# Designs tried in a protein design run: designed miniproteins, single chains, continued (2). Part 77

Each design is a single chain, and the fold is of that chain. pLDDT is the mean over its residues in the fold that is shown.

## One batch from the design tools (miniprotein)

Design m6650
Fold by ESMFold2-Fast:
Structure m6650 (fold): chain A 94 residues (1-94)
Amino acid sequence: SIKEQYIKKLEEFVKEKKEEIEKKIPKGSTDLRHAHAMLDYWLKEGKELIEKTPEEELEKLLEQLKRQMDRFVELHLKHAEDPSAEIRTEPVPL
């Protein structure tokens, strides 16, 4: 189905973002665990949203979800690449 195709696209995108984060953030860190948990949460939420969204709106929904995740990953990677930045343990809003 069309919805299954969009779920697969979301799953592939999340996998790519996890791999991107894993290359830049140390293994076993709280920051890496937090980033993975957030991406997993958005994957679960995104799948439910895709199932509830009309087929004609799926492309817009996927684009919005990708942009939100991209912004999160970019901010996390910028923080990890700044050697003067203090690692904040604040939870990311859902």
Scores: mean pLDDT 76

Design m6651
Fold by ESMFold2-Fast:
Structure m6651 (fold): chain A 94 residues (1-94)
Amino acid sequence: SEDEALVEKTIQGLIEAADRYIELAEKYKKEFPSMKEKVDELIARIEKIKQEAETVLNDTSLSVEEKKERIQKLANELGDVMDELHKLYLEAKK
């Protein structure tokens, strides 16, 4: 269905966003080595979100609605990690 295709595209978009955010976090870690331990923790959290999103994408037992609910939760979790990374960057820049 159109909704099914849209959900799969949304999940793939989240996976791609996670990869971009890991790349951004690695750049911040190079700019401010003092952030390394905390940034490594955030990268691990992003990698876990990515793995969970890949699992949702490939799970044929989940309905479209169940995939939507799970991906929305993962998107919120990724947003929280990005907010935390941004706060770390602003503090390190001071």
Scores: mean pLDDT 88

Design m6652
Fold by ESMFold2-Fast:
Structure m6652 (fold): chain A 66 residues (1-66)
Amino acid sequence: SDAEIAALGKQLHAAIKAGDSDKALALLKQLLSMLSGDRAQAARQNAIGLAKQYGNDDLAKQIEAL
């Protein structure tokens, strides 16, 4: 559902901000399984941008490799 997608997006942002890379990757994979096309690409790019913004370049590279 759109509500579940929104909730996962908020949890993903919080995990990235906290530096919890394992949790962030798990949440992103779950979110991407619920999305397709442009929405999936936007979610992935936003997660990469957030990881870089919070100084987690290793997480950004892991997301790019998904």
Scores: mean pLDDT 87

Design m6653
Fold by ESMFold2-Fast:
Structure m6653 (fold): chain A 74 residues (1-74)
Amino acid sequence: SSEEELKKKIMEVWIEELSKYDPEAAKKAREAYEKGDYETAEKIILNALGRLSDEQQEEFLKNVQKKVEEIKKE
């Protein structure tokens, strides 16, 4: 479905952006995502974000929001 496709694209954006800050966590999240284990992928991403500095978290969220908005316009 279009909803399912959108959710997958959003998850990929989160994983790609995370790779700039925590490439190991991003790799583990991608492995879970590719197996269809979205719950584990989300948990890995959230835990990794919690380890970033406040400045890195703000930059991450800003970049992800911009990419997600671009995807939603398609």
Scores: mean pLDDT 83

Design m6654
Fold by ESMFold2-Fast:
Structure m6654 (fold): chain A 94 residues (1-94)
Amino acid sequence: SELEERIQALVDEVRRFLEYLAEHYSPEETVELLIEMIKQIAKILKERYSKEDVVRALEAIRDVALEFLEKHGFPKELIEKLKNYIDELIKEAR
């Protein structure tokens, strides 16, 4: 579907941004900058898309971000911090 194609493009952009951040920033800085990016993405999505579509996009972002952090050996506390932040955005979007 068009929505799935748009979500995939967004996931790919988040993955590329994470690769850049992980190369240039500490794990703590990477997670803080990613949280700021996701906050801005959520704001834009809420202005343009249905609640259901926003939730689906945030769930896809959560999954790719958590997979990246785990795969690259990020501290468990930082992974949990990111997960909790995105889960709160998802609840707010519902």
Scores: mean pLDDT 87

Design m6655
Fold by ESMFold2-Fast:
Structure m6655 (fold): chain A 82 residues (1-82)
Amino acid sequence: KLKEEIIEEAEELLEEIEELKKEYPHVSELLEKIKEKVEELKEKAEEAETEEELEELKFELEILEGLLGIVRGVAKLIKSKE
């Protein structure tokens, strides 16, 4: 259950990042770096064998979600200034 939830959330986050890269090309490089971290996290979740490993990955995913939210906010502000 937890493993499937993490993988699904990571996949959704990857889709959001791709859409944001299209909408805000000026932060595309930063979004690409976040995408790489999410992809690595998804791979680790698929290979995870213990609940403890999954809990750690869930925490990392929450941090990446928060970071993406900040980047989205900054991108919107930059677009407004232009």
Scores: mean pLDDT 81

Design m6656
Fold by ESMFold2-Fast:
Structure m6656 (fold): chain A 102 residues (1-102)
Amino acid sequence: SEVEKMKKILEEILSLPNAEPVKSLPPKSVYPNYYALVENPVSLDKIIEDIESGKIRTFEELKERLKQMLENYEMFLPSDSPVLKNTKELYEYALEKIKEVE
């Protein structure tokens, strides 16, 4: 099923060293401006939860959530941020993996 394929792709992404900074949402007490700027917070953990709960049912919806995660960090982080660069690389990796099974 698409759900099983999506879960496998997310497991592969989470195994990458550059996934750690975006695995969970930034702590509000440390990064209150993330929550001031970002209307729809997204992390890899939340994407997995949304796949498991049936909120994400298709590869198109998965791609939209991954893009939202990237766009949220683009609003929050400087353009030269290593975390932003890593998030872009994770997004491109995910798109290639989705293309292989879509």
Scores: mean pLDDT 83

Design m6657
Fold by ESMFold2-Fast:
Structure m6657 (fold): chain A 102 residues (1-102)
Amino acid sequence: STSRYGGVVMYEAYEPLTKWAKENYAGKEIAKLSNVEDVLGIVAAAIDKNMDLLDRLINKLLSQGISPEDILEAAEFILSQLKLIPREKKEEALKILKERLS
């Protein structure tokens, strides 16, 4: 099933994140398109409280040599771009992400 907020996260943050990753992580593994999409998926899973999907996507990126710190920084950037998601849901998602990645 499609995440309730996955489409909103993709709509608001895909282009900003792709641009940000190219500017800040050029040549790094995290800047690859598939990994950009997986970080968007991590943020959507955290907002939806889909912990199984969240843990799967985090483990996938970690297995590719992406640091927990780089994932968290990209996720915080994504959350800052989201205007259509309620602030309370973004704050809850950030808390979950910090607990997993800090």
Scores: mean pLDDT 81

Design m6658
Fold by ESMFold2-Fast:
Structure m6658 (fold): chain A 86 residues (1-86)
Amino acid sequence: SAEREARILAELALRDAAELEAEARQHVKNGDLQSAIELLERAIEGLEAAIARVEALVGPDHPLVRELRARLAELRKRLEELKAQQ
């Protein structure tokens, strides 16, 4: 079903974003803000692509789309915070 496909896509996208954010956090600990920023930008791009795909399957008002958009907002805030440290 479209809803099952959307759930799998959302779960994979959230997992991939979490992995990239964890790697970015390690680069921050090492003082490598540039690599951390690049990893967060990749995570944001991945979530934006996943949102477009999930939204096409279940519509923009679906809870899965809201969850992905909330996560995207968190990553964007984190990216702004890191850029401010440069």
Scores: mean pLDDT 91

Design m6659
Fold by ESMFold2-Fast:
Structure m6659 (fold): chain A 68 residues (1-68)
Amino acid sequence: MEYTYEERVVSVEEAAEFMKKIAEEKDPNKIVLAGILSDDTVRVVVFTGDTEEAALEKAKEYIEERRK
């Protein structure tokens, strides 16, 4: 079981456009996380797995690692 992820630190406007694009793809195997870093900066991470469950598992691992 393999996965990939893409991480970007972008403006709020760029994050909104990127999230909209991902939503339009309607890919159940993609999980998107957005974390606000400041008033105008957002970290966006996209996890893609072989299944929705695989992508979700990797997203949860990412959250847990960063909650320290």
Scores: mean pLDDT 70

Design m6660
Fold by ESMFold2-Fast:
Structure m6660 (fold): chain A 74 residues (1-74)
Amino acid sequence: MKMSTITVLEYDPKKKQELLEKLDKLIDFAKKHLSQSQVDALLKLKKIVEDNTSADLPVSDLQLFAAAVAAYKA
């Protein structure tokens, strides 16, 4: 089972590091299989996640990241 991304990040800051590592794998996948615009979007998300705390992360950015992860797994 999974919790909301906001709940996970707020609960445990080390989950943020796991999220960044998964994002890095997504970026590598996108560089090989997807368009440059998608790579650029993922790179921007990585920078935002690195700089922000869980309390400051906008829901829309977390939703976009979750959608990218779902696309990668499909």
Scores: mean pLDDT 60

Design m6661
Fold by ESMFold2-Fast:
Parts: structure tokens; sequence; C-alpha cells
Structure m6661 (fold): chain A 70 residues (1-70)
């Protein structure tokens, strides 16, 4: 269905974003964060996916900034 396709695209985008920040934060932290947001996408309606993905990227950027300060 179109909803399944949109969800799969959102999962793909989340994985792409996680890949871009590979090596910039601990792998365990990235796995925890990605799993949390995959669960959020699975509960959400398609119109919510952009906001969820934006929130994911902001959380990753926050962790990168924390790593740079240490």
Amino acid sequence: SKETELRNQAHGRLQELAGRYRGLIPPERMRELAMRFVNELNKAEPEQYPDILEKFEREVERLVEESLRE
C-alpha cells in the first residue's frame, strides 16, 4: 500500500541520516537512538514522518556536539 511505501521510505531516510553521522558518536548510542525513532515511525501517520526524522537528526547533532566538547 502507499502507506507501507511511505513508511519504508521514512525508514530508509532514517538509516541514511544515521549513516551520515557514522563514527561521530558511539555506535551503541546511535543504535539506541535509531531504534527509538524506528519505533516512533512505526506508530506514526505518514504526515508525521518529516517531523520525526527532523527530531532524529537534531538529537544526533546534539550528541555530536557533546562528543566534540569532551
Scores: mean pLDDT 83

Design m6662
Fold by ESMFold2-Fast:
Structure m6662 (fold): chain A 95 residues (1-95)
Amino acid sequence: SLQARIQEAVLLMAQLAARLGRVEEALAQARQAGLSDEQLAEIEEAGKLPVVPEEKWREIAAKAAEKVAAASRPSEEEAVALQLELLREALEEIE
């Protein structure tokens, strides 16, 4: 469902924020979004990994911005699918 995909996007965004050193902010947002204790634990574990260098994050963000700019008036489902793709690619690149 669209709601399940949105919740997955929130989890992936929180994991990225944790990898940028924003662990407490990520956990607060995830709790507010109604993520499970198991999902909150995943965010905490992501925050224990080395912080992503600013230069690497700028590279990932620039690549994501190009894909967003190429998207032409996506539907709500297409926009969520694109967001999930970009978040998964960002997490894969920082491993």
Scores: mean pLDDT 79

Design m6663
Fold by ESMFold2-Fast:
Structure m6663 (fold): chain A 80 residues (1-80)
Amino acid sequence: DKALEEARKKRAESLEEAEKYADQAREIATEKANRLEELGKKDPERQSELLKKADEYRAKAAQADKVRENYRKLKEEALK
């Protein structure tokens, strides 16, 4: 059925876009964590506060990476 094949292709395409957005979220969170860690090295008085904030962004990056992997797996399954 041509309609079923087109539907599967669109589904895989949508999942690929979701994967890209999740990867972008991971990259942004990682960059913010890196910047906060760099600021912490330059500002000893705020180091504890800045490192705590960096740790929060590291956790967000890890969560985004999990979401990205889940979308990748769903995309692979959609193409079967």
Scores: mean pLDDT 84

Design m6664
Fold by ESMFold2-Fast:
Structure m6664 (fold): chain A 78 residues (1-78)
Amino acid sequence: AELEAVKERFRARLLELGVTEAGAERWIARIEAYLEQHGRLTAAAFEALAEAELRAHERSLAALRENNDEEGLAQLLA
């Protein structure tokens, strides 16, 4: 329940930032797979990593848009 709530909040925030529905699903799956691989799939670990990824994403979007890097932007949003 707690992990699912954290995933739902993260998905909503990604959609607000213009990430596609499919992209948001892939991003969530990627974070889950990474944490499971390291034996750390908990709500707290997911939330911490998702928050860090979201902050990095916002900074990367600004940089990619400034450099007109459409390929990098597509990869970041997918």
Scores: mean pLDDT 74

Design m6665
Fold by ESMFold2-Fast:
Structure m6665 (fold): chain A 68 residues (1-68)
Amino acid sequence: MLSDEQLDILLEGLKKHLGLSDAEAAEIRAALRSEDPAARQAALDRIMGLISRLSDEQLVELGRALEA
């Protein structure tokens, strides 16, 4: 769904705004590129959970970065 560039922007935003670790970001990236559909779905659910913790301002900033 997301390009590799968009995924990198998303994960960097989550690291900056929520304190997501480099290790957690790497795990999410690896899981989204996994051949296991369950691992990909779990990674997507984790990303959606993290996004739900962002403020409205942080969500707007992240959305703009992904569209740029």
Scores: mean pLDDT 78

Design m6666
Fold by ESMFold2-Fast:
Structure m6666 (fold): chain A 80 residues (1-80)
Amino acid sequence: SEKEQEEEERRKLLKEAIDYFVKKLNEMGYTEEAENFKKKADSLIKKIEEARRNGDEETLQKYEEELNKLFVEVRKKIKE
């Protein structure tokens, strides 16, 4: 369906961003942080996808904010 195609495209873009940050953290020697970041990001993406399927806008916003916070934290670390 159209919604499934949109979900796949969003998932691909998020996966590319996560893979990029994991690679950068590993290159900087933050191997444990890279593993923890990936696990948290993957978990949040699953929760976001579930909330979107359920039409739960409040839960969707909450998890999108958590994912954004996680990305802000990793961006700060890779600038060091």
Scores: mean pLDDT 84

Design m6667
Fold by ESMFold2-Fast:
Structure m6667 (fold): chain A 78 residues (1-78)
Amino acid sequence: GRERLAEAIARAGLEALEEGRSPEEILEAMRLASVQVTGRPLTPEEIIRLLREVAEKSDEETKRRLQEIIERVREASR
């Protein structure tokens, strides 16, 4: 359950980042992914927590991109 949710959110965020989307659009893509898996949008804090869990198990390049997404989520949630 949780691992699959974390992977789906991370994938949505990584795709949005690669497409050069804004911080707000990256957060929205991850919220939409969370709705598809759980039936509700996750909060920015819940998304950051799951992204950190994925980053700790990722290679260095993916970890760096996930850290960039975390910073974009913080910017969008101000």
Scores: mean pLDDT 85

Design m6668
Fold by ESMFold2-Fast:
Structure m6668 (fold): chain A 70 residues (1-70)
Amino acid sequence: AEEHFRRAVEAAEAGDDEAAVRHATEALRAIEDPVKRAQLETALALYAISLGRTETARAIARAGERLFEE
């Protein structure tokens, strides 16, 4: 869980949008607490926005919504 969070951050910083979304999705999926999942989703999306990665931020938000529905 924490490993995927770290890899998502590193990928976003490196400009690897596909890896950032993939690892962010796995980090979110590993969290069973809906509140903690929402907090992580928000943190990752805001971080991606701060790096100018708007599409990555949008993809992370969509992944979080899908996990809430499933």
Scores: mean pLDDT 74

Design m6669
Fold by ESMFold2-Fast:
Structure m6669 (fold): chain A 87 residues (1-87)
Amino acid sequence: MISPDTKMTAKEFKEWLVEEAMKQFGLSREEAEKIADEALKLAGLTDDDKEYPFSKVVLRFFINYQAGVDVTEATEKAYRLLLFLTE
């Protein structure tokens, strides 16, 4: 489990989420990358060099997902994965 205060770049967050999706759900790397890209977009992570606290990334994702912003199969899978990983 990642600490809520851990700071990471969009690239580091994507790679972590890809690895967890493959490990927890048995997804291919291509499917995991699609889910991670949609999660980053919904969380508003557009600058690869900027560090963000993990908790703020997850919270922004959940707020935007629950508000009905860009609900797709990939964002639904990202929601389920992040909910599982943050309990």
Scores: mean pLDDT 75

Design m6670
Fold by ESMFold2-Fast:
Structure m6670 (fold): chain A 87 residues (1-87)
Amino acid sequence: SPKELAVEMLERLKDYIEENKPSKEETLELLKYLLDQLKELFPDEKEIIAIVEEALEKIEEILKKDPNAYDEVLEVLEEAIEKIKEL
């Protein structure tokens, strides 16, 4: 389902960030890529897209203030995963 795939993609991104601690630029690029993939695969899943867009906006703001705030980034991703699971 769109919901299951979106959750899986976000969980994989969360795991990658936790393991590799990528740069701010790479983290944002990976999130934008994930969002673009969801828009391409599931253009009608507006609620899922909106949740991921909100997560991207929050993560951009977090990383602008502290490019090493990985724990806060991971918390935002976990929140997005939980919101999608509740749909």
Scores: mean pLDDT 88

Design m6671
Fold by ESMFold2-Fast:
Structure m6671 (fold): chain A 95 residues (1-95)
Amino acid sequence: MIEEIKERTAGKPREVQREALYELYELRGVPREVLDRIRANSKTDLQEQVALSAAQLVLQGVPEERLQQALAEAAAQSPELAAAFRLGVELAREA
């Protein structure tokens, strides 16, 4: 779980926590090219987490209904999180 990475990196610098998160998603099958693009296009840690989660959902082949539900949940929180979710989906589909 993402929470396990947060617990293991608690009290460490932000960059150490960020690298641990990206390493986790690489191990979960998100291609390096997708990870690098999310890193380059995200402004906040939450936006990175949302985009990474979206990319993983696409690559795991979850149903379109689940993707639409997750996008709606992100949009309900902020337009920026909805944009981050869409970025993750698009980059994963291009990979």
Scores: mean pLDDT 77

Design m6672
Fold by ESMFold2-Fast:
Structure m6672 (fold): chain A 96 residues (1-96)
Amino acid sequence: SESEIMEEFLKFVRTLIREFRRNSDNPEILEMVKRLEEILKEAEENPDTPVEEVLERLFEVVEATKPKTIEGQMDVGSIHMFLASMGVVIKRLLQK
């Protein structure tokens, strides 16, 4: 069901965010993490929000994050790749 897809999606994104929160001391990355966590909380509280819309909102936050260091750019790139991969999986599950 779509609700099961949402629950698993939120769980995977939370796991990724937790790793960045624990391992990064970059203020720009920590601000991005905070904004991503706010989107996940809103998604949990709004059951009628499509998973693809939540994914698009997360992607927008990541695209808006502009770190000045190679390490920060690599962190943003890693999150971009993960969200892009999840987008492919979600589309396949929703469209069959």
Scores: mean pLDDT 83

Design m6673
Fold by ESMFold2-Fast:
Structure m6673 (fold): chain A 73 residues (1-73)
Amino acid sequence: LDELLLKALKENNGNLKAALDKVLKELGLEPLTTKEAVRLYLEDPNDPRLLRYQELVRRAKEIAEENGITPTD
């Protein structure tokens, strides 16, 4: 997972959304748009898909910082 996130971050110049969308696609999962994230939050703020996305964002930011990449949105 960390290797996929690091590769995606480097290929997308630190763009978090683009990197996460790429990693999710490589894992066979659908990318989570802002609109869809809001919809899920309104239905269930503890939705596993929403929680997973939030954890991936946190992990991606950590990996970016450790590797001298400035995360962007």
Scores: mean pLDDT 73

Design m6674
Fold by ESMFold2-Fast:
Structure m6674 (fold): chain A 71 residues (1-71)
Amino acid sequence: SHELAEEIERIIVRMHVRGEVTEEELERIRKLMEQMGVPEEEIEKILKLLRDKNFVEAGRLIKELLDKKGI
């Protein structure tokens, strides 16, 4: 849903601005993506990128997945 996608974006922006990634925020993103029906393999790729602080590539992959879901 649009609301779930917005929450994911807010969490990622917050982590990017702060320059710090927390496991609690990553776990929240995982649950939101699961609710949106994102495949587990894609979720794991995104979480890996976020742990590596590769916010640009994580954002690109998320955008592609959301576009595929019509969000």
Scores: mean pLDDT 82

Design m6675
Fold by ESMFold2-Fast:
Structure m6675 (fold): chain A 81 residues (1-81)
Amino acid sequence: MSPEELLEEFLARLEAAKSVEEAVAIVEETYKRLEGLSLEDQIAVLERVVAWLETQDPADPMRATARIYVETELQELRKRA
């Protein structure tokens, strides 16, 4: 799967999430799929996810939780680059 396809699927799944538990599961599943990509592509996908999450309601607990997880992973990946 391409980085763009993973990004589109991740965003669609997060938008459809109905609970914090579902959002966490989506993030965990997406990280496992990202492991098949280069480090540069993993960073690029997560940067675009963060940009999308910044446009969402900060009071939404599902979006807020997803943002914390994605920003933390992005920081760790950048340390490895």
Scores: mean pLDDT 80

Design m6676
Fold by ESMFold2-Fast:
Structure m6676 (fold): chain A 88 residues (1-88)
Amino acid sequence: MITPEQIAEGIREALLTAGLSEEVAERVQKKALDTVKSLGLTGHAAFGPASSAATKELIDLGVDLEKVGQSLVDKQVTVGGGAAVFLS
């Protein structure tokens, strides 16, 4: 089964691929991981809450979510070949 740690690591890699700094990616990763662990979720059920927590943290940091979201979807789908979890 996919672990909360693997989901959070995937979010970190996606943000780095979108051109965000390692510091921002690490902060968002920790927020997503803490949220998923607090909810006791694993596997596919954890992706929604993790993505929501990551999005909120990016907003709080003043990041342009429209540009980041589009880059995450496009680059995750093309580079990851099926690892994309940010399909709208």
Scores: mean pLDDT 68

Design m6677
Fold by ESMFold2-Fast:
Structure m6677 (fold): chain A 85 residues (1-85)
Amino acid sequence: SEIDKIIEEILKIAEKLGADVEEIKKLFEEMKKAIENKDIKEFEEVMSKIMEILQEIARKHPEVTPELTELYRRLAELIHEKLEA
């Protein structure tokens, strides 16, 4: 899945920078479950938590901000297309 590839790239960046990869991975799994169950409320809550963690990484490591922003944008577009289908 293209979504899985983007998630893997985000997790690689997080691991390289010493972030809590296990927490981020769990949130992405919860995100996927919310999409499968069409639970929009749970999806929005999980995505907010993911965004908060990614913003914290970007604040500490501004050099990765453009790459993380682009990966998140692509992820959001793919999810939007899947929910609109």
Scores: mean pLDDT 82

Design m6678
Fold by ESMFold2-Fast:
Structure m6678 (fold): chain A 84 residues (1-84)
Amino acid sequence: MELEKRIAELQKRADDLRAQSEKLETEYGKLRKQLENAEKTHPDDKEKIEKLRNEVYQAGLEIDRARSEAATARREAKELQEKL
């Protein structure tokens, strides 16, 4: 029972992290579009462009982290299933 509960919790965590990564990918796309538009329309606004570049970079790292954590949760759930 406890093991089955832990497997369900890990599966939910993996699903939640997948949903989070999908939302982060949507925001990443928006940030990239904002950066492209800023570089095209306001190339003199270096501070804004640098801020957007940093935000794009950070968003990419957050996506990678969420995907990695989701993969780990799925692997842990599978290992626990093998113990049933």
Scores: mean pLDDT 83

Design m6679
Fold by ESMFold2-Fast:
Structure m6679 (fold): chain A 70 residues (1-70)
Amino acid sequence: AVEELSGLALKALTLSREQQEQALAEAKKALASDLSSLPDPEKIREALERAKKALEAALAGDFEKAREIA
């Protein structure tokens, strides 16, 4: 759920750049999906946006900012 998405963002900080790029692509894909049938769809979207921003910061080499966003 939302907590699992936050955990994925934190885990991405310990992954190779290729794995971080894959995780970012998956987060963007999930944000494009219809989340309306899931519990707390707005919180899920917020968690996915946070994960996306954290992964983008990590890919840019700003791991401190990525950790703070996640």
Scores: mean pLDDT 68

Design m6680
Fold by ESMFold2-Fast:
Structure m6680 (fold): chain A 79 residues (1-79)
Amino acid sequence: DALVAQAQALLAEMERIREELKKEKDILKAIGLVLRAIGLYIDLQRLAQQLPADVAQAFLAQAERIMEEIREIFKSMPK
């Protein structure tokens, strides 16, 4: 089940970025974290094309939720 393990690893890294972003005070570092999360999300979307539809939808729903949370955290940062 290498594909499921890869999807779980991508989600875990996205969650780690979300938690790091919550503590980040430097806007340039925060931008770097957001860009890294977008890259992981694209990788997960590509991987999801190789998974059964129900499994793919579950992983993508989790990733979309994490990306939404990342966007809200970034929007709340001082400009």
Scores: mean pLDDT 87

Design m6681
Fold by ESMFold2-Fast:
Structure m6681 (fold): chain A 77 residues (1-77)
Amino acid sequence: SALREQAIAHLDELIAWIDQQIRANADRPEIVALLEEIRALVEQARQALRAGDEKRFLELAQQIDALLTRLGDLIAA
């Protein structure tokens, strides 16, 4: 599916952005640790999407959303 391939490409772009943020925040270990956790979940979400595991993808998407919210709070603090 073209839509699935676009979604996977979007997740690849998100991973690249996360890797950039890890480098940019290398002196902030709490932010780096959270970004590494988000990165691992995005990789798992990409694998679930490729496998057609919709339930697993949705569970991972919810976890990613929660951690991105925590990241925003941590940066604002």
Scores: mean pLDDT 87

Design m6682
Fold by ESMFold2-Fast:
Structure m6682 (fold): chain A 74 residues (1-74)
Amino acid sequence: SMEEERFLKEFNEAKENIDKLEDRAKLVGYAVAMRIGKEEGEKDAKAALEVGKKDEDTAKHLAEGGLREAEALL
């Protein structure tokens, strides 16, 4: 589906750019979206972005967790 193709493309782009704040937030959002749903993924991505503005180490930890979770679900 177009939605799956879009998520895979954006996920792969975010994975390649994990050092960037916005891309770390996207990885968290994709993991949640794949497991629970798009609205929850968008909410968690927004929360991860705000965390990343204040604490880079916590943001990286969340992104790495999201990457592992998304890869396990793919």
Scores: mean pLDDT 70

Design m6683
Fold by ESMFold2-Fast:
Structure m6683 (fold): chain A 93 residues (1-93)
Amino acid sequence: MPLVLTAHPVVIEGDTAVFTATAEASEDKTVVVRFYWKDSGEQVKGDMTFEKKGSTWVATFRMPAAEAQSHPIVAKARASGDKETLEKEFTLT
């Protein structure tokens, strides 16, 4: 199947913002998901959990809610053999 990237709505847990991106592709693919600051293009620093469950990859990142509200963050995903990287911006609601 084609690579599908979803940036889920940001969840606020007290003073912490939780970012979750889900990538879906064929199970035989290697998928990379990373988080970037939209304005600088720099990779977001800190601990990310990354799990593969069949054809689904889940990346989760936590940061201070105040920092998350100040700067837009994007998730980028690429599957092995694909020519293009998918990008999705996180929505703060």
Scores: mean pLDDT 80

Design m6684
Fold by ESMFold2-Fast:
Order: structure tokens, then sequence, then C-alpha cells
Structure m6684 (fold): chain A 88 residues (1-88)
């Protein structure tokens, strides 16, 4: 349906924004790591959480479109990043 396609498109957009946020925070972490290791760790944790949320949104979008393989792939990536954030 058009409604399902619009919802999936919205989730792809939201997921992309979260992944971009993760990239920005990872860049900030790398820039901070020499002068402020604790702040670098905070940025890296935020980056991992952004990646996890982004992949969760992408997984939901693919599941709505019936792409179960892609949905599972992104669910697993999201779990990996959540674990990395918790271990930090």
Amino acid sequence: SMEKKRKAASLYSAGSINLAGGDANEMLAKRAEEEDPEKAKEYRKEAYLDYAQGYELLAEAYKLEGDEEKAKEYEEKAKEYRKKAEEL
C-alpha cells in the first residue's frame, strides 16, 4: 500500500539521519581522544547508540517491505552496536 511505502520511506530517512549522527560523533571522538580521552569515550558511546538506533529503524523499514533477510541483518548490526555502547 502507499501508506506502508510512505512509512517505510520515513523509517529509511530516520535511520539514515541516525547513522549520520553516529558518523559525526565518531569523528568528534577521534578528534578528542588525544586531549580528552573521557570526552572521546562519551562521543564514541553516543556514536554507537546512534548507529544502533539507525540500524533498528532500517530493520523495521525492511521488515515492512517484506525483506526479512535485510531486516535480520540490520537487527544484528543494531545489537552489536548496543553491546559496544554498554561495554564502553
Scores: mean pLDDT 90

